# Ledger of designs, part 109: designed miniproteins, single chains

Each design is a single chain, and the fold is of that chain. pLDDT is the mean over its residues in the fold that is shown.

## One batch from the design tools (miniprotein)

Design m3625
Fold by ESMFold2-Fast:
Structure m3625 (fold): chain A 65 residues (1-65)
Amino acid sequence: MKTLTITTTPSGADVYIDGKFVGKTPLTLQLPVGLYKVTFKLPGYKEVTVTVSIVDDTTLDVVLK
């Protein structure tokens, strides 16, 4: 398992991994190595989806607009 640390600006965004709700930013998860689709939702902001390749401990920081 590898650590994925997820943050957004602003904080408090809902986070979905492969369509499954996992929590609100900031959050830290343990995941197997692999490729994941991470979706961010926050009222008043545009939905953002990024594809993340986890091969080691990873930090993902996203600015919402």
Scores: mean pLDDT 84

Design m3626
Fold by ESMFold2-Fast:
Structure m3626 (fold): chain A 63 residues (1-63)
Amino acid sequence: MEKVVVVAAPTEEEAKLATEKARKAAPEADRILVAPSLAEGRALMDALRAAGVDVGGVSGAGA
């Protein structure tokens, strides 16, 4: 089972910073996925969770 963290960032610079923060918060994550908006990020998290993927958000909240 993959552990995935989803971050929402509209720009490349914000995506880079959010990815770094997510990696520090969840170093055990197999993948970090970037969504261009918060709504798309939430939809992606919901879809992955429904598929049985272990999904976390930025800041370590298991949302």
Scores: mean pLDDT 71

Design m3627
Fold by ESMFold2-Fast:
Structure m3627 (fold): chain A 60 residues (1-60)
Amino acid sequence: MLGITEGMILLHLYLTGPQSAAELAEKLGVSRATVSRALRRLEAEGALVRLADGRYALAP
């Protein structure tokens, strides 16, 4: 089961395209630590991928 932060990250990436952890933290109003935890979980679950420039995008 995904948490609220994980769900908001997925929705934001769906609407706006690839984002960095810093951009997601600022736009969602949460700490970078909270975003980093959520991104690690989502990447481990195969829900998103890390791009060569360090941004994250939804997995196909």
Scores: mean pLDDT 80

Design m3628
Fold by ESMFold2-Fast:
Formats: sequence, C-alpha cells, structure tokens
Structure m3628 (fold): chain A 88 residues (1-88)
Amino acid sequence: REAALRAVAERLRAALGTTFDPLVPSPGGVTALHLAARHGHLDLVRELLALGADVAARNIRGLTPLDLARIAGHDEIAAVLEAALAAR
C-alpha cells in the first residue's frame, strides 16, 4: 500500500504539478481524486479508488469528484465515479 501511494503521489506531481498525499484533502477540501477527475486522468481515478479514496468527498465549494468530472465533460470518469458511489 505505501509503495502504491508513493507511485500515485509521483504521478499526481508529474500530471498536476502538486506535491501532496493522494488520500488527504488539501486546504479547501480538494483531494487528489477531485484533481484527477477534473483533469481527465482516468487511470489515476481508478488507482485512487482502489487505494480507498473518498469518492463522496466535498471541496470547499461543496463539489464532489463526480461533479468536477461532469463539469469538465469527462463522461467515462463520471461513469466510473457514479458506479463507485452506488457500490459504497
């Protein structure tokens, strides 16, 4: 699990230019799952969900990762997040 968390953190830094824990919210409630969903990184979304990321997490604006995927028009990511919400 630690090696997987580190690998996801490295990919988040490379893709999004941020350095933070993949499962811990930033100031303002933004999680790695929010950023991956907004920016269209489907592989990161799947790996974060497998690591136990909170699919129902809300940022300071009350938006979930699913809301951000829908706003950005990432239909496949939105479908994956909807399935994860329904399963939990």
Scores: mean pLDDT 73

Design m3629
Fold by ESMFold2-Fast:
Structure m3629 (fold): chain A 60 residues (1-60)
Amino acid sequence: MNKLVKAIEDYTAKKPEELSLKKGDILKILEVVDEDNVLAKSLKTGKEGIVPKRYLELIE
């Protein structure tokens, strides 16, 4: 899925496959992994990783 999302709060990655977020970060959703998680790419850092959906707001 090629959608833009915004981090609504800070999140610290707890596993190597996860991505850390700062509130206001813009990410591109690459894939929906499950009901709670997406694979996303940070537009700020270019890094990819798993992010819990609850920390994200769809903007495009």
Scores: mean pLDDT 81

Design m3630
Fold by ESMFold2-Fast:
Structure m3630 (fold): chain A 58 residues (1-58)
Amino acid sequence: SLHNAALAGSLEMLETELANGADVNERNEAGQTPLDLARARGHDELVAALLAAGADPA
């Protein structure tokens, strides 16, 4: 999932999930988006990639 990619800091996993049609703005059971998780973990490269893919920054 995109959430797992964001937690792992894996740009390759992120790109694979997006290529498979994953929803970049999907929320997990805690109400967090992949962008929320990437920011929480300090994965700046993933934050940039998620924003480029259409993630809502708000």
Scores: mean pLDDT 81

Design m3631
Fold by ESMFold2-Fast:
Structure m3631 (fold): chain A 66 residues (1-66)
Amino acid sequence: SEAEKEKLIEEGEKLAALAVIYGGQGQADMARKYGEEAEKLYKEAGDEEGAKRARQAGITGVNLAP
């Protein structure tokens, strides 16, 4: 249903944000994990554009974690 897709997208947005936050805190493994989970949720929702943004957030997060 659309409501189920919206919930998946909302959770994906939260996880993508966490990927960047944990990356900024030096936690590369957490940044990678949350970025990958966010991408999966967007793909499950059928949001290909969201999945690409989530993948980018994960990459950004990992790059922020020296």
Scores: mean pLDDT 85

Design m3632
Fold by ESMFold2-Fast:
Structure m3632 (fold): chain A 61 residues (1-61)
Amino acid sequence: SDAENLEQIKAVIAAHVKATGRLPTRKEIEDGLVSEYGYSRAEARAIVDKFVDPESGGIIE
């Protein structure tokens, strides 16, 4: 669901910030969705394209 995908994105961002001290790029969010949740690359990209603003990198609620 959209709500589940949004929470998964937030979890990937939180994990990345904890590990690196910085916000992830769109590609790093895609990588996190693939590795953590088992999405295909195409599915992860579609989720990121829907919920992450390409200009600001912020979440579209």
Scores: mean pLDDT 80

Design m3633
Fold by ESMFold2-Fast:
Structure m3633 (fold): chain A 75 residues (1-75)
Amino acid sequence: SMEELEALFKKYDKDGDGTITFEEFVEFLKSLGLNLTEQDIKALKKLFAAYDKDGDGTLNFEEFKEFVEDSLRGL
């Protein structure tokens, strides 16, 4: 749900600036029980950059929501 997604975003927004970094995003995925290899991290970095519309190396809530929604559509 939107509320669950917002709560998750806030949990990993360690700086409280309304964005999540690539490192925080990787921590999120590891919290789901994913074992990430160096190749997985490289692929995730490329995917993260595709949703980083501002080009600042972080995802805001809108970009994070789009990433999650697109990922669910891929299933």
Scores: mean pLDDT 72

Design m3634
Fold by ESMFold2-Fast:
Structure m3634 (fold): chain A 65 residues (1-65)
Amino acid sequence: MVLILAEATEDFEAKTPEELSLKKGEKVLVLENVDDTWALAESLVTGEKGLVPRSKLEILEVFEE
């Protein structure tokens, strides 16, 4: 299992109920890379989970198990 700590590089507004809205500078835990475009992430601010664009995340730390 690979857990990734990342930070939103810009604001992102959810377009569907499956997507997670983020504010620039918000830290998230990436739970799964769904595809090349989308990741399933959990906001460390709100605790909510949803899909976010991988291009709007800066990887801060990677945990390998």
Scores: mean pLDDT 79

Design m3635
Fold by ESMFold2-Fast:
Parts: structure tokens; sequence; C-alpha cells
Structure m3635 (fold): chain A 67 residues (1-67)
């Protein structure tokens, strides 16, 4: 759902690893783009949250970032 995607963006921005894992288990779209046009992966990379970057890249639904 869009709501789970928005929560995933927030968790990735904040570096909340546990919340990221929970939201993915709930079926959050890891490729969700919020109002900023950024994915959870992009926000995690921008903020240096390496563990979240690894979690997102290992997900089967991972898509390469389109500039």
Amino acid sequence: SPELGKKLLEAALKGDVEKVRELIEQGADINYKGVTGKTPLHLAELNGHEEIVEILKKHPSYKDVKE
C-alpha cells in the first residue's frame, strides 16, 4: 500500500533498521517513490545507512535507480 511505502521512506531516512525489516515483511514496496521522487534505497544511501542499503539491495523486488 502507499501508506507502507511512505513509512518505509521515513524508516530509511531515519536509519531505523528494525522498522525497515518490519515494513518489508508487511509487503511495503521497496521501490516506492514519495513526493520527493526518491526511493528508500536513495534516502538510505544519502544518509549513510549502509545496513538498510544492504537489506534493500538483497530484496527480490529491487530495481536499479533510474536517474
Scores: mean pLDDT 77

Design m3636
Fold by ESMFold2-Fast:
Structure m3636 (fold): chain A 65 residues (1-65)
Amino acid sequence: MEEYKVKALKDFKPNTDDEKALKKGEEIILTDVTLETSIIIEGIDKETGKRVRIPKEYVEVEKLS
């Protein structure tokens, strides 16, 4: 299973229930990531098992595996 590290570049406040709140410098691991869109990253939060969406402009994404 591919894993991606997502690091917040700035604070992100969710606008919908499926968006993940992040604080600047916070890191999460996503699995089952969709890379089809240029604007939003979507995947499963490894810690919670929930599918989350995050605007790409708020984060740096690094492939781990």
Scores: mean pLDDT 76

Design m3637
Fold by ESMFold2-Fast:
Structure m3637 (fold): chain A 63 residues (1-63)
Amino acid sequence: NLKEIFDEFDKDGDGVISKEELLAVLKSKGLDDAFAERIFAAMDKDGDGVISFEEFKAFESKK
């Protein structure tokens, strides 16, 4: 189900979660841009502006 969650964020199917994709999902849940940006920054450990599936798995496995 981790891939299913990742695929929900990766709407373009490019194999990474962009800031725009994360913002779109979180806004659909009623969150604002600033809160979504904080979540993205916490998950984007590489600071490259996208979240890879490996980063996503590592983040999830740490709980």
Scores: mean pLDDT 70

Design m3638
Fold by ESMFold2-Fast:
Structure m3638 (fold): chain A 61 residues (1-61)
Amino acid sequence: PLVEAVAVEDYTATTPEELSLKKGERVLVLESIDREWVLARSLATGRTGIVPGSYLRPWPA
Protein backbone atom coordinates (compact mmCIF):
# COMPACT_ATOMS: atom_id res chain seq x y z
CA PRO A 1 0.00 0.00 0.00
CA LEU A 2 1.08 3.60 -0.60
CA VAL A 3 2.28 5.33 2.56
CA GLU A 4 3.28 8.89 3.43
CA ALA A 5 6.69 9.49 5.00
CA VAL A 6 8.78 12.47 6.06
CA ALA A 7 12.47 13.13 5.38
CA VAL A 8 14.42 13.10 8.67
CA GLU A 9 17.42 14.90 7.13
CA ASP A 10 18.44 16.56 3.86
CA TYR A 11 19.31 14.27 0.96
CA THR A 12 21.08 15.51 -2.17
CA ALA A 13 20.60 13.42 -5.32
CA THR A 14 23.87 12.27 -6.91
CA THR A 15 22.29 10.79 -10.07
CA PRO A 16 19.27 11.77 -12.23
CA GLU A 17 17.29 8.78 -10.90
CA GLU A 18 17.55 9.97 -7.27
CA LEU A 19 15.21 12.37 -5.48
CA SER A 20 16.61 15.34 -3.52
CA LEU A 21 14.78 16.03 -0.25
CA LYS A 22 14.86 18.66 2.47
CA LYS A 23 14.49 17.72 6.14
CA GLY A 24 10.78 17.78 6.98
CA GLU A 25 9.66 17.28 3.36
CA ARG A 26 6.77 14.82 2.99
CA VAL A 27 6.80 12.10 0.35
CA LEU A 28 4.54 9.35 -0.90
CA VAL A 29 6.33 5.99 -0.93
CA LEU A 30 5.35 4.29 -4.19
CA GLU A 31 7.34 1.05 -3.91
CA SER A 32 10.40 -0.57 -2.33
CA ILE A 33 13.24 -1.12 -4.79
CA ASP A 34 15.45 -3.06 -2.37
CA ARG A 35 16.37 -3.06 1.33
CA GLU A 36 18.05 0.37 1.13
CA TRP A 37 16.19 2.26 -1.64
CA VAL A 38 12.56 3.25 -2.18
CA LEU A 39 10.78 4.96 -5.05
CA ALA A 40 9.10 8.07 -3.68
CA ARG A 41 7.23 11.15 -4.87
CA SER A 42 7.75 14.52 -3.18
CA LEU A 43 4.45 16.08 -2.08
CA ALA A 44 6.10 19.54 -2.14
CA THR A 45 7.56 19.42 -5.69
CA GLY A 46 5.71 16.49 -7.34
CA ARG A 47 9.06 14.99 -8.42
CA THR A 48 9.62 11.22 -8.34
CA GLY A 49 12.86 9.36 -7.76
CA ILE A 50 14.70 6.87 -5.59
CA VAL A 51 15.93 7.77 -2.11
CA PRO A 52 17.51 5.79 0.75
CA GLY A 53 14.72 4.45 2.96
CA SER A 54 16.81 5.26 6.05
CA TYR A 55 16.19 8.97 5.30
CA LEU A 56 12.42 8.47 5.70
CA ARG A 57 10.08 7.93 8.63
CA PRO A 58 6.37 7.05 8.36
CA TRP A 59 4.05 10.08 8.61
CA PRO A 60 2.34 10.95 10.84
CA ALA A 61 5.16 10.20 13.29
Scores: mean pLDDT 80

Design m3639
Fold by ESMFold2-Fast:
Structure m3639 (fold): chain A 76 residues (1-76)
Amino acid sequence: MEKYEEEVKKNPNNAKAWYKLGVHYYAQGDYEKAIEYFEKAAKLGNKNAYVMLAQIYRDLGDEEKAEEYLKKAKEL
């Protein structure tokens, strides 16, 4: 895990590294950190990060945010 955190500190534009951090925390059920890291990956153009954000918000019962992120994923 720490290796991806070091990678994003060296290269904050590495969307793939941010996405992998999000996946790691999502797998552990840490939705707060998963959202933070997926938002960074999505901002850098990672389409899959928007899909994961939509899934997390749906899991949390926030269907409005889930639909917003799903729409953003389709626009990319």
Scores: mean pLDDT 81

Design m3640
Fold by ESMFold2-Fast:
Structure m3640 (fold): chain A 74 residues (1-74)
Amino acid sequence: AEELLKEAEELRRKAEELREEARRLRAEAEELLKSDDPEKRREAERLRLEAEILEGLAGIYLGIAKILEEKAKK
């Protein structure tokens, strides 16, 4: 029972790390978008896509953690 909660905590921690990385990439992309350079704007779009992928992965980890937490209630 306790083991499922520990696994859920680990997944929540990994999800938090992924979300922090995504926030960092989004911040970098926003700075690049302030430039009139088309290459920097293309780089910003790539960083935004990468951030969105990381956010999606974090969501999956949180979903799994929730399932483990619900099972641990037994």
Scores: mean pLDDT 84

Design m3641
Fold by ESMFold2-Fast:
Structure m3641 (fold): chain A 74 residues (1-74)
Amino acid sequence: MSDEEVFKKYDKDGDGVLDAEEVKELLVEHGIHKNPTDEEVQALIKKFDKDGDGVLDYEEFKELYKAIKAVLAK
């Protein structure tokens, strides 16, 4: 599945960004976290959130998903 397909799958609102709930679903479904706290999700978003708006656009999401794929490949 392409990065764009994964982004669109979790972009429930169709607004072109992923909020904390959508990022949480991504982490759980990919087995990165079983039950991530809001603080853990917010900390992860802040690492990739270049705009400081508390959500991830597609470019920021690509960097996050690249990191997830690197962890899963081990």
Scores: mean pLDDT 76

Design m3642
Fold by ESMFold2-Fast:
Structure m3642 (fold): chain A 158 residues (1-158)
Amino acid sequence: ADADALRQAVIELAEVGIRAAEEISKLTRKLVKNEDVEKARNLAEGARDTLRTMRDIAERDPVGGLPAVAEHAEVAAGLFRGLSYYLQKAAEKSTPEEAKKLQALRDLANAMSDAFREVAQALREAIETGDYAAAAQRVSEITRRFKEEAERLLKEAE
């Protein structure tokens, strides 16, 4: 029961992250054409692929797969941090109007990086304690907060 709740929470988080990464990739194609935007898009696509793998592992082995899920969450956090960096570099070279949209996507990438880092920690604690119910609740709270923030920032980037 608790392990299944954790599986469902991790899958929902991965799906939210995949959608956000896809939308960042889509919006950056419309805003600016420069090297920093191209690097940001590549990192968004890498994060999407990492999260698809994380979801697949969680679906196949909800308990034995937790170390690999935590590792993929940390990798995704790093990719979103890199994405944030290149979006900021693109904003520095853009018009004020375009910079505002790129900064909204930067803030989303930072929020995603922080969320996946928090989830990796919650999953590592669940592995050590066996408290899958507490981990499921924590992941669900992170996902809810992140989903609200993502919807707001994506609207600012339109």
Scores: mean pLDDT 87

Design m3643
Fold by ESMFold2-Fast:
Structure m3643 (fold): chain A 77 residues (1-77)
Amino acid sequence: GDTPLHVAAREGRLEEVRRLLAEGADVNAKNSTNGDTPLHLAARAGHTGVVQLLVRAGADVTAKNNNGETVADLVGE
C-alpha cells in the first residue's frame, strides 16, 4: 500500500512531506500498486516543489517503477 509520504507527495502537500521526512519517513519506499516511490507520484502529478524537496532529501532519481519509468520519464521533455 501507500505510505503517508506517498499520499502527501501525490497530493502536493509540501509542508506534510517536509514533516514526514523530518520524522524519518523512507524517501525511497515503493508502493505495492505500481512500485512507485514518492518521487514518481510527485513528478507524475506535476508538484515541482515536492519533487525538489524529495530530491534534496536523498530520493533516488534513477529508481524505476513496475513500468520501467524514472522521474525523468514522468516530468518529460
Scores: mean pLDDT 83

Design m3644
Fold by ESMFold2-Fast:
Formats: C-alpha cells, sequence, structure tokens
Structure m3644 (fold): chain A 75 residues (1-75)
C-alpha cells in the first residue's frame, strides 16, 4: 500500500495496512512548525520499526515521486 502525505490520516492508514500484513510505503513532507515536525518524525520512526518504508519529499516534486516509485519497486 502506498500512502502520500505525512498527516495523522496517512499514519493511521499505514498502521492499518501493516496490521493487515500489507507492504507499506509512505511519502512524507517535513514542513511546518517545529512541534509538528517532531510529531511527524516520531510517527515515521514508529512506522519504520513496524517495517514500513518511508520516503521524504514533496509530493508535488517529480524527484520525490521517482523516489517513491523506486521504493515500491524495491519491495
Amino acid sequence: MVIEGAGIRGLEKAAEAIKAGQPVVVLSRLDGDPGGRLARQRGIDWLKEQGAVVVEGDPDSPEARARLEAAIAAL
């Protein structure tokens, strides 16, 4: 399962997919206030511990999308 966006909703979808035994790739943008970035980083660290692959980048960037596709292909 591929999840775009680093919000709480994206983290919830990733957790559900991991519980269902699905491979998970998350594209995350680390923008915003310092507190918001720390909360997202903690969520990302937890997802990595659960076996998810996390790609950091802007979803509007072709380079970030190419990295996302490469991560999916490596699963």
Scores: mean pLDDT 70

Design m3645
Fold by ESMFold2-Fast:
Structure m3645 (fold): chain A 102 residues (1-102)
Amino acid sequence: MLNEALLLAAKVGDLDLVKLAIERGADINATDEDGLTALDLALSFGYGAVAKYLRQLGAKPVKVDDDKLPVRLMKERLEIMADPTVVAEIREKARQLLEQAS
């Protein structure tokens, strides 16, 4: 789904995939299993370029507060930092979801 591709792209900081998901009709305010938007994820991971792009399109953050980050999201950040193949796998999954939506 386009919304899943958008959220995955935001988790890996891939601005080009974020742009493609939005252009193809992804809901900019779509939430993940923790109720976080793509903007919330980009801000939580420190992806300034993605966060800026989403804000320019009117993205609405739920609430970005580092002290309240879900444990699952914190573990996912550590996994992404520890293993570059995780980033590549997430990016490829997002790309495949975008192709399926064409």
Scores: mean pLDDT 74

Design m3646
Fold by ESMFold2-Fast:
Structure m3646 (fold): chain A 147 residues (1-147)
Amino acid sequence: SLEDELIERIRAGKVDVNAQSPGGYTGLHVAALSGELELARLLLEAGADVNAQDDNGRTPLHLAAENGHLEVARLLLEAGADVNAQDDNGRTPLHLAAENGHLEVAKLLLEAGADPNAKDDNGKTPLDLAKENGHKEVAKLLEEAAK
């Protein structure tokens, strides 16, 4: 299959794993966006930049957090992802998890040292975004973490 061919080429060192598509996406961004854990692992083993930024300043961890992909987020953090990386709007992965109500990802990010008091370019904290979007359990988690 094409996926098996891609995996084999990555393992053989025949792919520039840090190549960027239009929009600045690397393979690791795509794996994080889609929750493709084994692809993310292979890319990291092949030397993918865990902190690569797309054209909006977003890292793979931003995309995993936005989409609630807990195990990919865990893998990225173990690989040295910057838990407090800011996109071009000043948003961290924790802002995106909070905005989208991803409770288990928000817990993981806080355990990894995410700043619950970080403000985006609109002065919004992750707690503000959780409240504005009606994510009560994430809001409760962030209220306790911000003490």
Scores: mean pLDDT 91

Design m3647
Fold by ESMFold2-Fast:
Structure m3647 (fold): chain A 79 residues (1-79)
Amino acid sequence: SSIEKAKQLLEQAQKALDEGDYETAAKLAEQAAKTAGDKDPKLKAEALGVLSEAYHAAGDDEKAREYEEQARKYYEKAK
């Protein structure tokens, strides 16, 4: 399912982030967020959160803030 794929992509993104591969982490987190879509707003929020962390770690504070704000909106939908 799309949710299972998104979860797998998110797990891979988190591993890449832990390994310091911020480019791969951002790419995988973006794919996880797109794959989760609006069907699982909590999973999308989690993926957008990892994407924000990856950009922050890479020094792109503007994109990090943008994705953090998007993550908050999806967390609100998950309630």
Scores: mean pLDDT 86

Design m3648
Fold by ESMFold2-Fast:
Structure m3648 (fold): chain A 77 residues (1-77)
Amino acid sequence: DVNAKDANGLTPLHRAAGAAPSPDSAATIRALLAAGADVNAKATGDGLAGYTPLDLARLSGNEVAVAVLLEGGADPS
């Protein structure tokens, strides 16, 4: 399940968006969104509860992830 949360309460999309910037970031995020990932999913893990993939991309400084998530329909508010 592409929307399953891991031991840290993060979906695969949260993990991809919060990763260090890399050439593969955009491709991974687009693949997850195409597979039905919830672009606005909220994390449930301690210390990150309520964070969206877009929030984690902003925190990590992953500008490519921010752009791809916004293009994919992420709520900027």
Scores: mean pLDDT 79

Design m3649
Fold by ESMFold2-Fast:
Structure m3649 (fold): chain A 94 residues (1-94)
Amino acid sequence: GSPLHEAARAGDVAEVERLLAEGADVNAKDENGRTPLHLAAYYGHLEVVELLLRNGADVNAKDIYGYTPLHYARIAGHEEIVELLLRNGADPNA
C-alpha cells in the first residue's frame, strides 16, 4: 500500500491530513484493490474515515473481491462507522 494506506490503517489523523495536503490520491488502491477508506473502516478509525470522506474518498469503492468500505466496517463490528458510511451514500445492498 501507499503511505496513505499505512496512515489510514494506523489511525494517524495528522499523517493522513499531511499526505492529502501534499497531493496523495485519496482513492489509491493497494495490491488487493483496497483504498485507504477500506482500511480506516476495518480498523475502526472514525476520525480518519471522516477526513477521507471530506477529501473525496469513494464510499462505494470495491476491492478485488467486490467488498466495499461498508462491508469492512460491518465485518469488524464498527457500528458508528457503518452509520457514517451510510449517511455518506454507501449502498446498503452492496
Scores: mean pLDDT 92

Design m3650
Fold by ESMFold2-Fast:
Structure m3650 (fold): chain A 130 residues (1-130)
Amino acid sequence: MMVTFRSLGEIRDFLDAGGDPNARDELGRTPLHLAVELGDSELVERLLSLGADVNAADNLGRTPLHIAAERGDLEMVELLLSHGADPNAADLEGRTPLDLAREAGNKEVEALLLAALAEQGLEPVRPPPR
């Protein structure tokens, strides 16, 4: 089902009506993408408890973790990682959440993503130097 969400209230009303937590809008965004973009940790936890896919990719290949890392939202990055978010997920341009955190200068988020990669036995994806 394709839906358009313009506010946190619309997302909550949709869920209260028994809406699919994995519903996609015209950009391929799920309610989880929008809750992360708006910084609503309580709604994110509710969506994940309802079976929202923590690794859902929009039409650009962006996951909720990409959005949290770009925003520098340390608490949101921690929340998503605790629910199994993939710190090595790449968007259509080959950028990972770690790349977006670095581009934004978010040192605390960068450190947390590196720690998550180490705990999973994964190495950070480094693009070749230009």
Scores: mean pLDDT 79

Design m3651
Fold by ESMFold2-Fast:
Structure m3651 (fold): chain A 160 residues (1-160)
Amino acid sequence: SIQELVDRLGEVFRRYLLRLADAVLAAGLSPAEARRILTALIEAFRNNEPFVARSAVEAEIAAIFEELHRELEEIIEELAKTLDKEKQEEFIEDVKNLLLVSLESFRDAIVAALERRAELSDAEIRARLEASIDSLVDSLKARVLEIYNLLKNNEPAPLS
């Protein structure tokens, strides 16, 4: 069902964002380093370009991000194929733009959590990141379903 595909999209997004958070924490990255690496990965995703790693840590984080991209693309394509052909490209572009915004919010949450390392244990940082990720996942699922239903039901675009 469509709901099962949206739920799977959310589960994949959650799993990989938690893996990214754990990799960043394990690497002991500064807030500035985490922002730089995640920004570069998000821009590579935006432009559909390969990421060039500068270190073993960047290569590890990039590999997780590439796996995320691949699995999300597969689910988005499965959802798109259930729509009329003329609506598939619009759906893919709208969901890609939504993912970019969600990834930027995730980057900002990571950076904010790392800035509190002097005040919080790694376990407390991890718990805060998990809560932020859960919120992002719920928002992503709801908005993907809204985009899908608008296109599926042939609703006219809101009058600008």
Scores: mean pLDDT 88

Design m3652
Fold by ESMFold2-Fast:
Structure m3652 (fold): chain A 58 residues (1-58)
Amino acid sequence: MLARAKEDYEAKTKEELSLKKGDIVEVLENVDGEHVLAKNLKTGEEGIVPKKYLELIE
């Protein structure tokens, strides 16, 4: 499932994924109610990101 970053997000830990506004990510897994494991399709990096920074597009 594809999602778009609604705003910039800077990873606070090595397990987190940094995003720039407009980045397209693939949601791989739901980690909990507030976080997903996602892959940034521009950078190829994977990490945990808060769901509130993502808008589902597919």
Scores: mean pLDDT 82

Design m3653
Fold by ESMFold2-Fast:
Structure m3653 (fold): chain A 62 residues (1-62)
Amino acid sequence: MSLGQRLREARERAGLSQRELAVAAGVSQATISRWERDELTPSPATLARVEAAIAGALATRA
């Protein structure tokens, strides 16, 4: 399973749109979109911010 596919599945489980994840992680929506299409390899800092945003959304979701 690709890194982009894993990001998409994690985002969908958290109930976030690409825009909502981008805002929460402090990145552009284009970055999320390109990463989900495996067109982008994120930096470790970007990966950490996105993972933290998804974890936070999962923790607060009813």
Scores: mean pLDDT 80

Design m3654
Fold by ESMFold2-Fast:
Structure m3654 (fold): chain A 155 residues (1-155)
Amino acid sequence: GKVIFIGEISEELKKKLEEIAKETGVHIAVVPADPSDPEEVLEKTKKALEELKKLVPDASITILVASDEFSEELLEKLEKIAKEYGSSTGPPAIVLVYDKRLSDELVVKAVEAVVKEIERNGHLLAGKAINVAKNEKGELGEVGKEIKEEIEKNK
């Protein structure tokens, strides 16, 4: 798949995400963000989706947020955007909005867990916005716990 980077991303993280997109065929956009600035999150996410639409106009969109500090109101707004920009039947694309305090290793782990979920249940996730950090079960639950622990250590 294609990879889109919004903001400053390390070369190591770019390389790992490009490898995942190549191996899985899933399109990936990543957005480092501050959970305390929901307006910036919305603006950067829309930019990522506009860039995805230019490369893959018919993509199905799933938005994932990787912080327990993102509000429910923000997730509702992101889900509306995912439905507006995405198709119901196109090739899968994910947009990962993550807390900029997360390590590259944990961002990669979150993307890998989400891609596996899309491969199993992508048709159910199209047009959805999901908080990875609030999942309690399975591989997403394990990643969500690690996200919470890393954010707490970096407060």
Scores: mean pLDDT 81

Design m3655
Fold by ESMFold2-Fast:
Structure m3655 (fold): chain A 106 residues (1-106)
Amino acid sequence: KEEAIKLFNEGNELLTQGKYDEALKKYQEALEIYKALGDKEGEAKVLEAIGNVYLAQGKYDEALKKYQEALDIYKALGDKDKAADVQERIDALKAGLEKPEVKAKL
């Protein structure tokens, strides 16, 4: 658990530095540890962070997929606050994707 927290924090630091591939690697390592521990809250938190990396890279479909995975876990856990936060992010991204004219005036 402490090792997974350390890797997650290292991933967050790398993400803030724009080191997206390195951040993904740290998050994937943290995710594997949380899965091995059966820590569903930890899994959801890391999946949300991976979604944030994909979003920062402009990989919107991959970001949506990871946010959906995190949302499904938070709903299963009954964490209504975290589920609502992730749902709002999904809805905002979908609204942006359905109105590309707002983004694509090159």
Scores: mean pLDDT 80

Design m3656
Fold by ESMFold2-Fast:
Formats: C-alpha cells, structure tokens, sequence
Structure m3656 (fold): chain A 125 residues (1-125)
C-alpha cells in the first residue's frame, strides 16, 4: 500500500476505536481527516457512532480532535448518513447525547436526510 493510504486506514481504525491520542498522532503525520472507507464513511462518521466499550468522554475527545483538524461535519456516506445520523442512531444513555451536542455545536445539520429521507431525529424514534 502507498504510505498515504496506510495512514488513512490507520486513522479510520483509530477513529472507530475512539483512540483520541492515536488520531492526533496520525493527523500530525499527514493522514487525510476526510479519508473514506469502503462504505464512504469518514473518520468522523466512525468516531460519532457510539462505540461499545469506549467511555463517552474519550469518544467526545476523538470527535473534537477530528473537528479541530477540519473534518467535514456534514459528510455523507454511501447511504447518505452524516456523522449526526450515526450518533443519533446509536445513543443509548443520556451521557451518549454529548456526542450529538458536540456535532451540533460544530455545525451539523439536524435536517440532513439519508437515502430513505430520514433525518437524525427520525433515527431516534
């Protein structure tokens, strides 16, 4: 693999693990903050979806690091999902709402529609 593709794959994995420190290191090494996986998901999509076994505050830090690095808060995956759609779909506790709050503060569009015409709010209920 090319060095850039390797960095991008490592960034996607670190974001999906909620590993804020590794995300920072990979971004400093020149990883593309808006890299896409095979489903069109960016690091922010992966960090915004509630990750089992990761503390909410660690995941929020990962989201904040990606946003500070210039992640597109309204990027759409291959299903038309924004990071806010994935966060809203995966919330289970009041503490999980902190991920949604950080995305909204960063300019996430609460009215964005996926391929089925559903907003992030529609995925909660």
Amino acid sequence: MKKQQELNKQLLLAAGNGDAEKVRELLEQGADVNAKDLLGRTPLHLAAQRIDGVPVEQQVKTVEVLLEAGADVNAKDDDGNTPLHLAARSIRTPEDEKIVEVLLEAGADPNAKDKNGLTPEDLRA
Scores: mean pLDDT 87

Design m3657
Fold by ESMFold2-Fast:
Structure m3657 (fold): chain A 68 residues (1-68)
Amino acid sequence: SDEIREAFNFFDKDGDGFITKEELRTGLKELGIPLTNGTIDALFMMVAVSDGRIDFKKFTALLKTFST
């Protein structure tokens, strides 16, 4: 949905089509929902591609997992 793309673009600060751990941490802190490094590491362990970043498809899958 448009909301998912907007959220992805918010976290993707450099516009490269991937979200790094640092971008996710920074974006969540800006939203007032800072996660611990352990929580961020766990999320990236589950969904990051082999180079340690989250693409749009993985981000969408992550959000679907948390939607129910």
Scores: mean pLDDT 71

Design m3658
Fold by ESMFold2-Fast:
Structure m3658 (fold): chain A 60 residues (1-60)
Amino acid sequence: MKLLVEAIEDYEAKKEDELSIKKGEKLLILEVVDEYNVLAKSLETGKEGLVPKRYLKLIE
């Protein structure tokens, strides 16, 4: 399932499989990995990685 989300605050990746995001960045959710994390693709950079759900809001 692909959902459009927006970063509500900045997040800096702490692991190689994580994605750094900036507040206001739009991302596509590719997969819900667990209760805390999603696999997302940045629509600005094209990079993919894990992002904590709490940093994102659903927009579409």
Scores: mean pLDDT 82

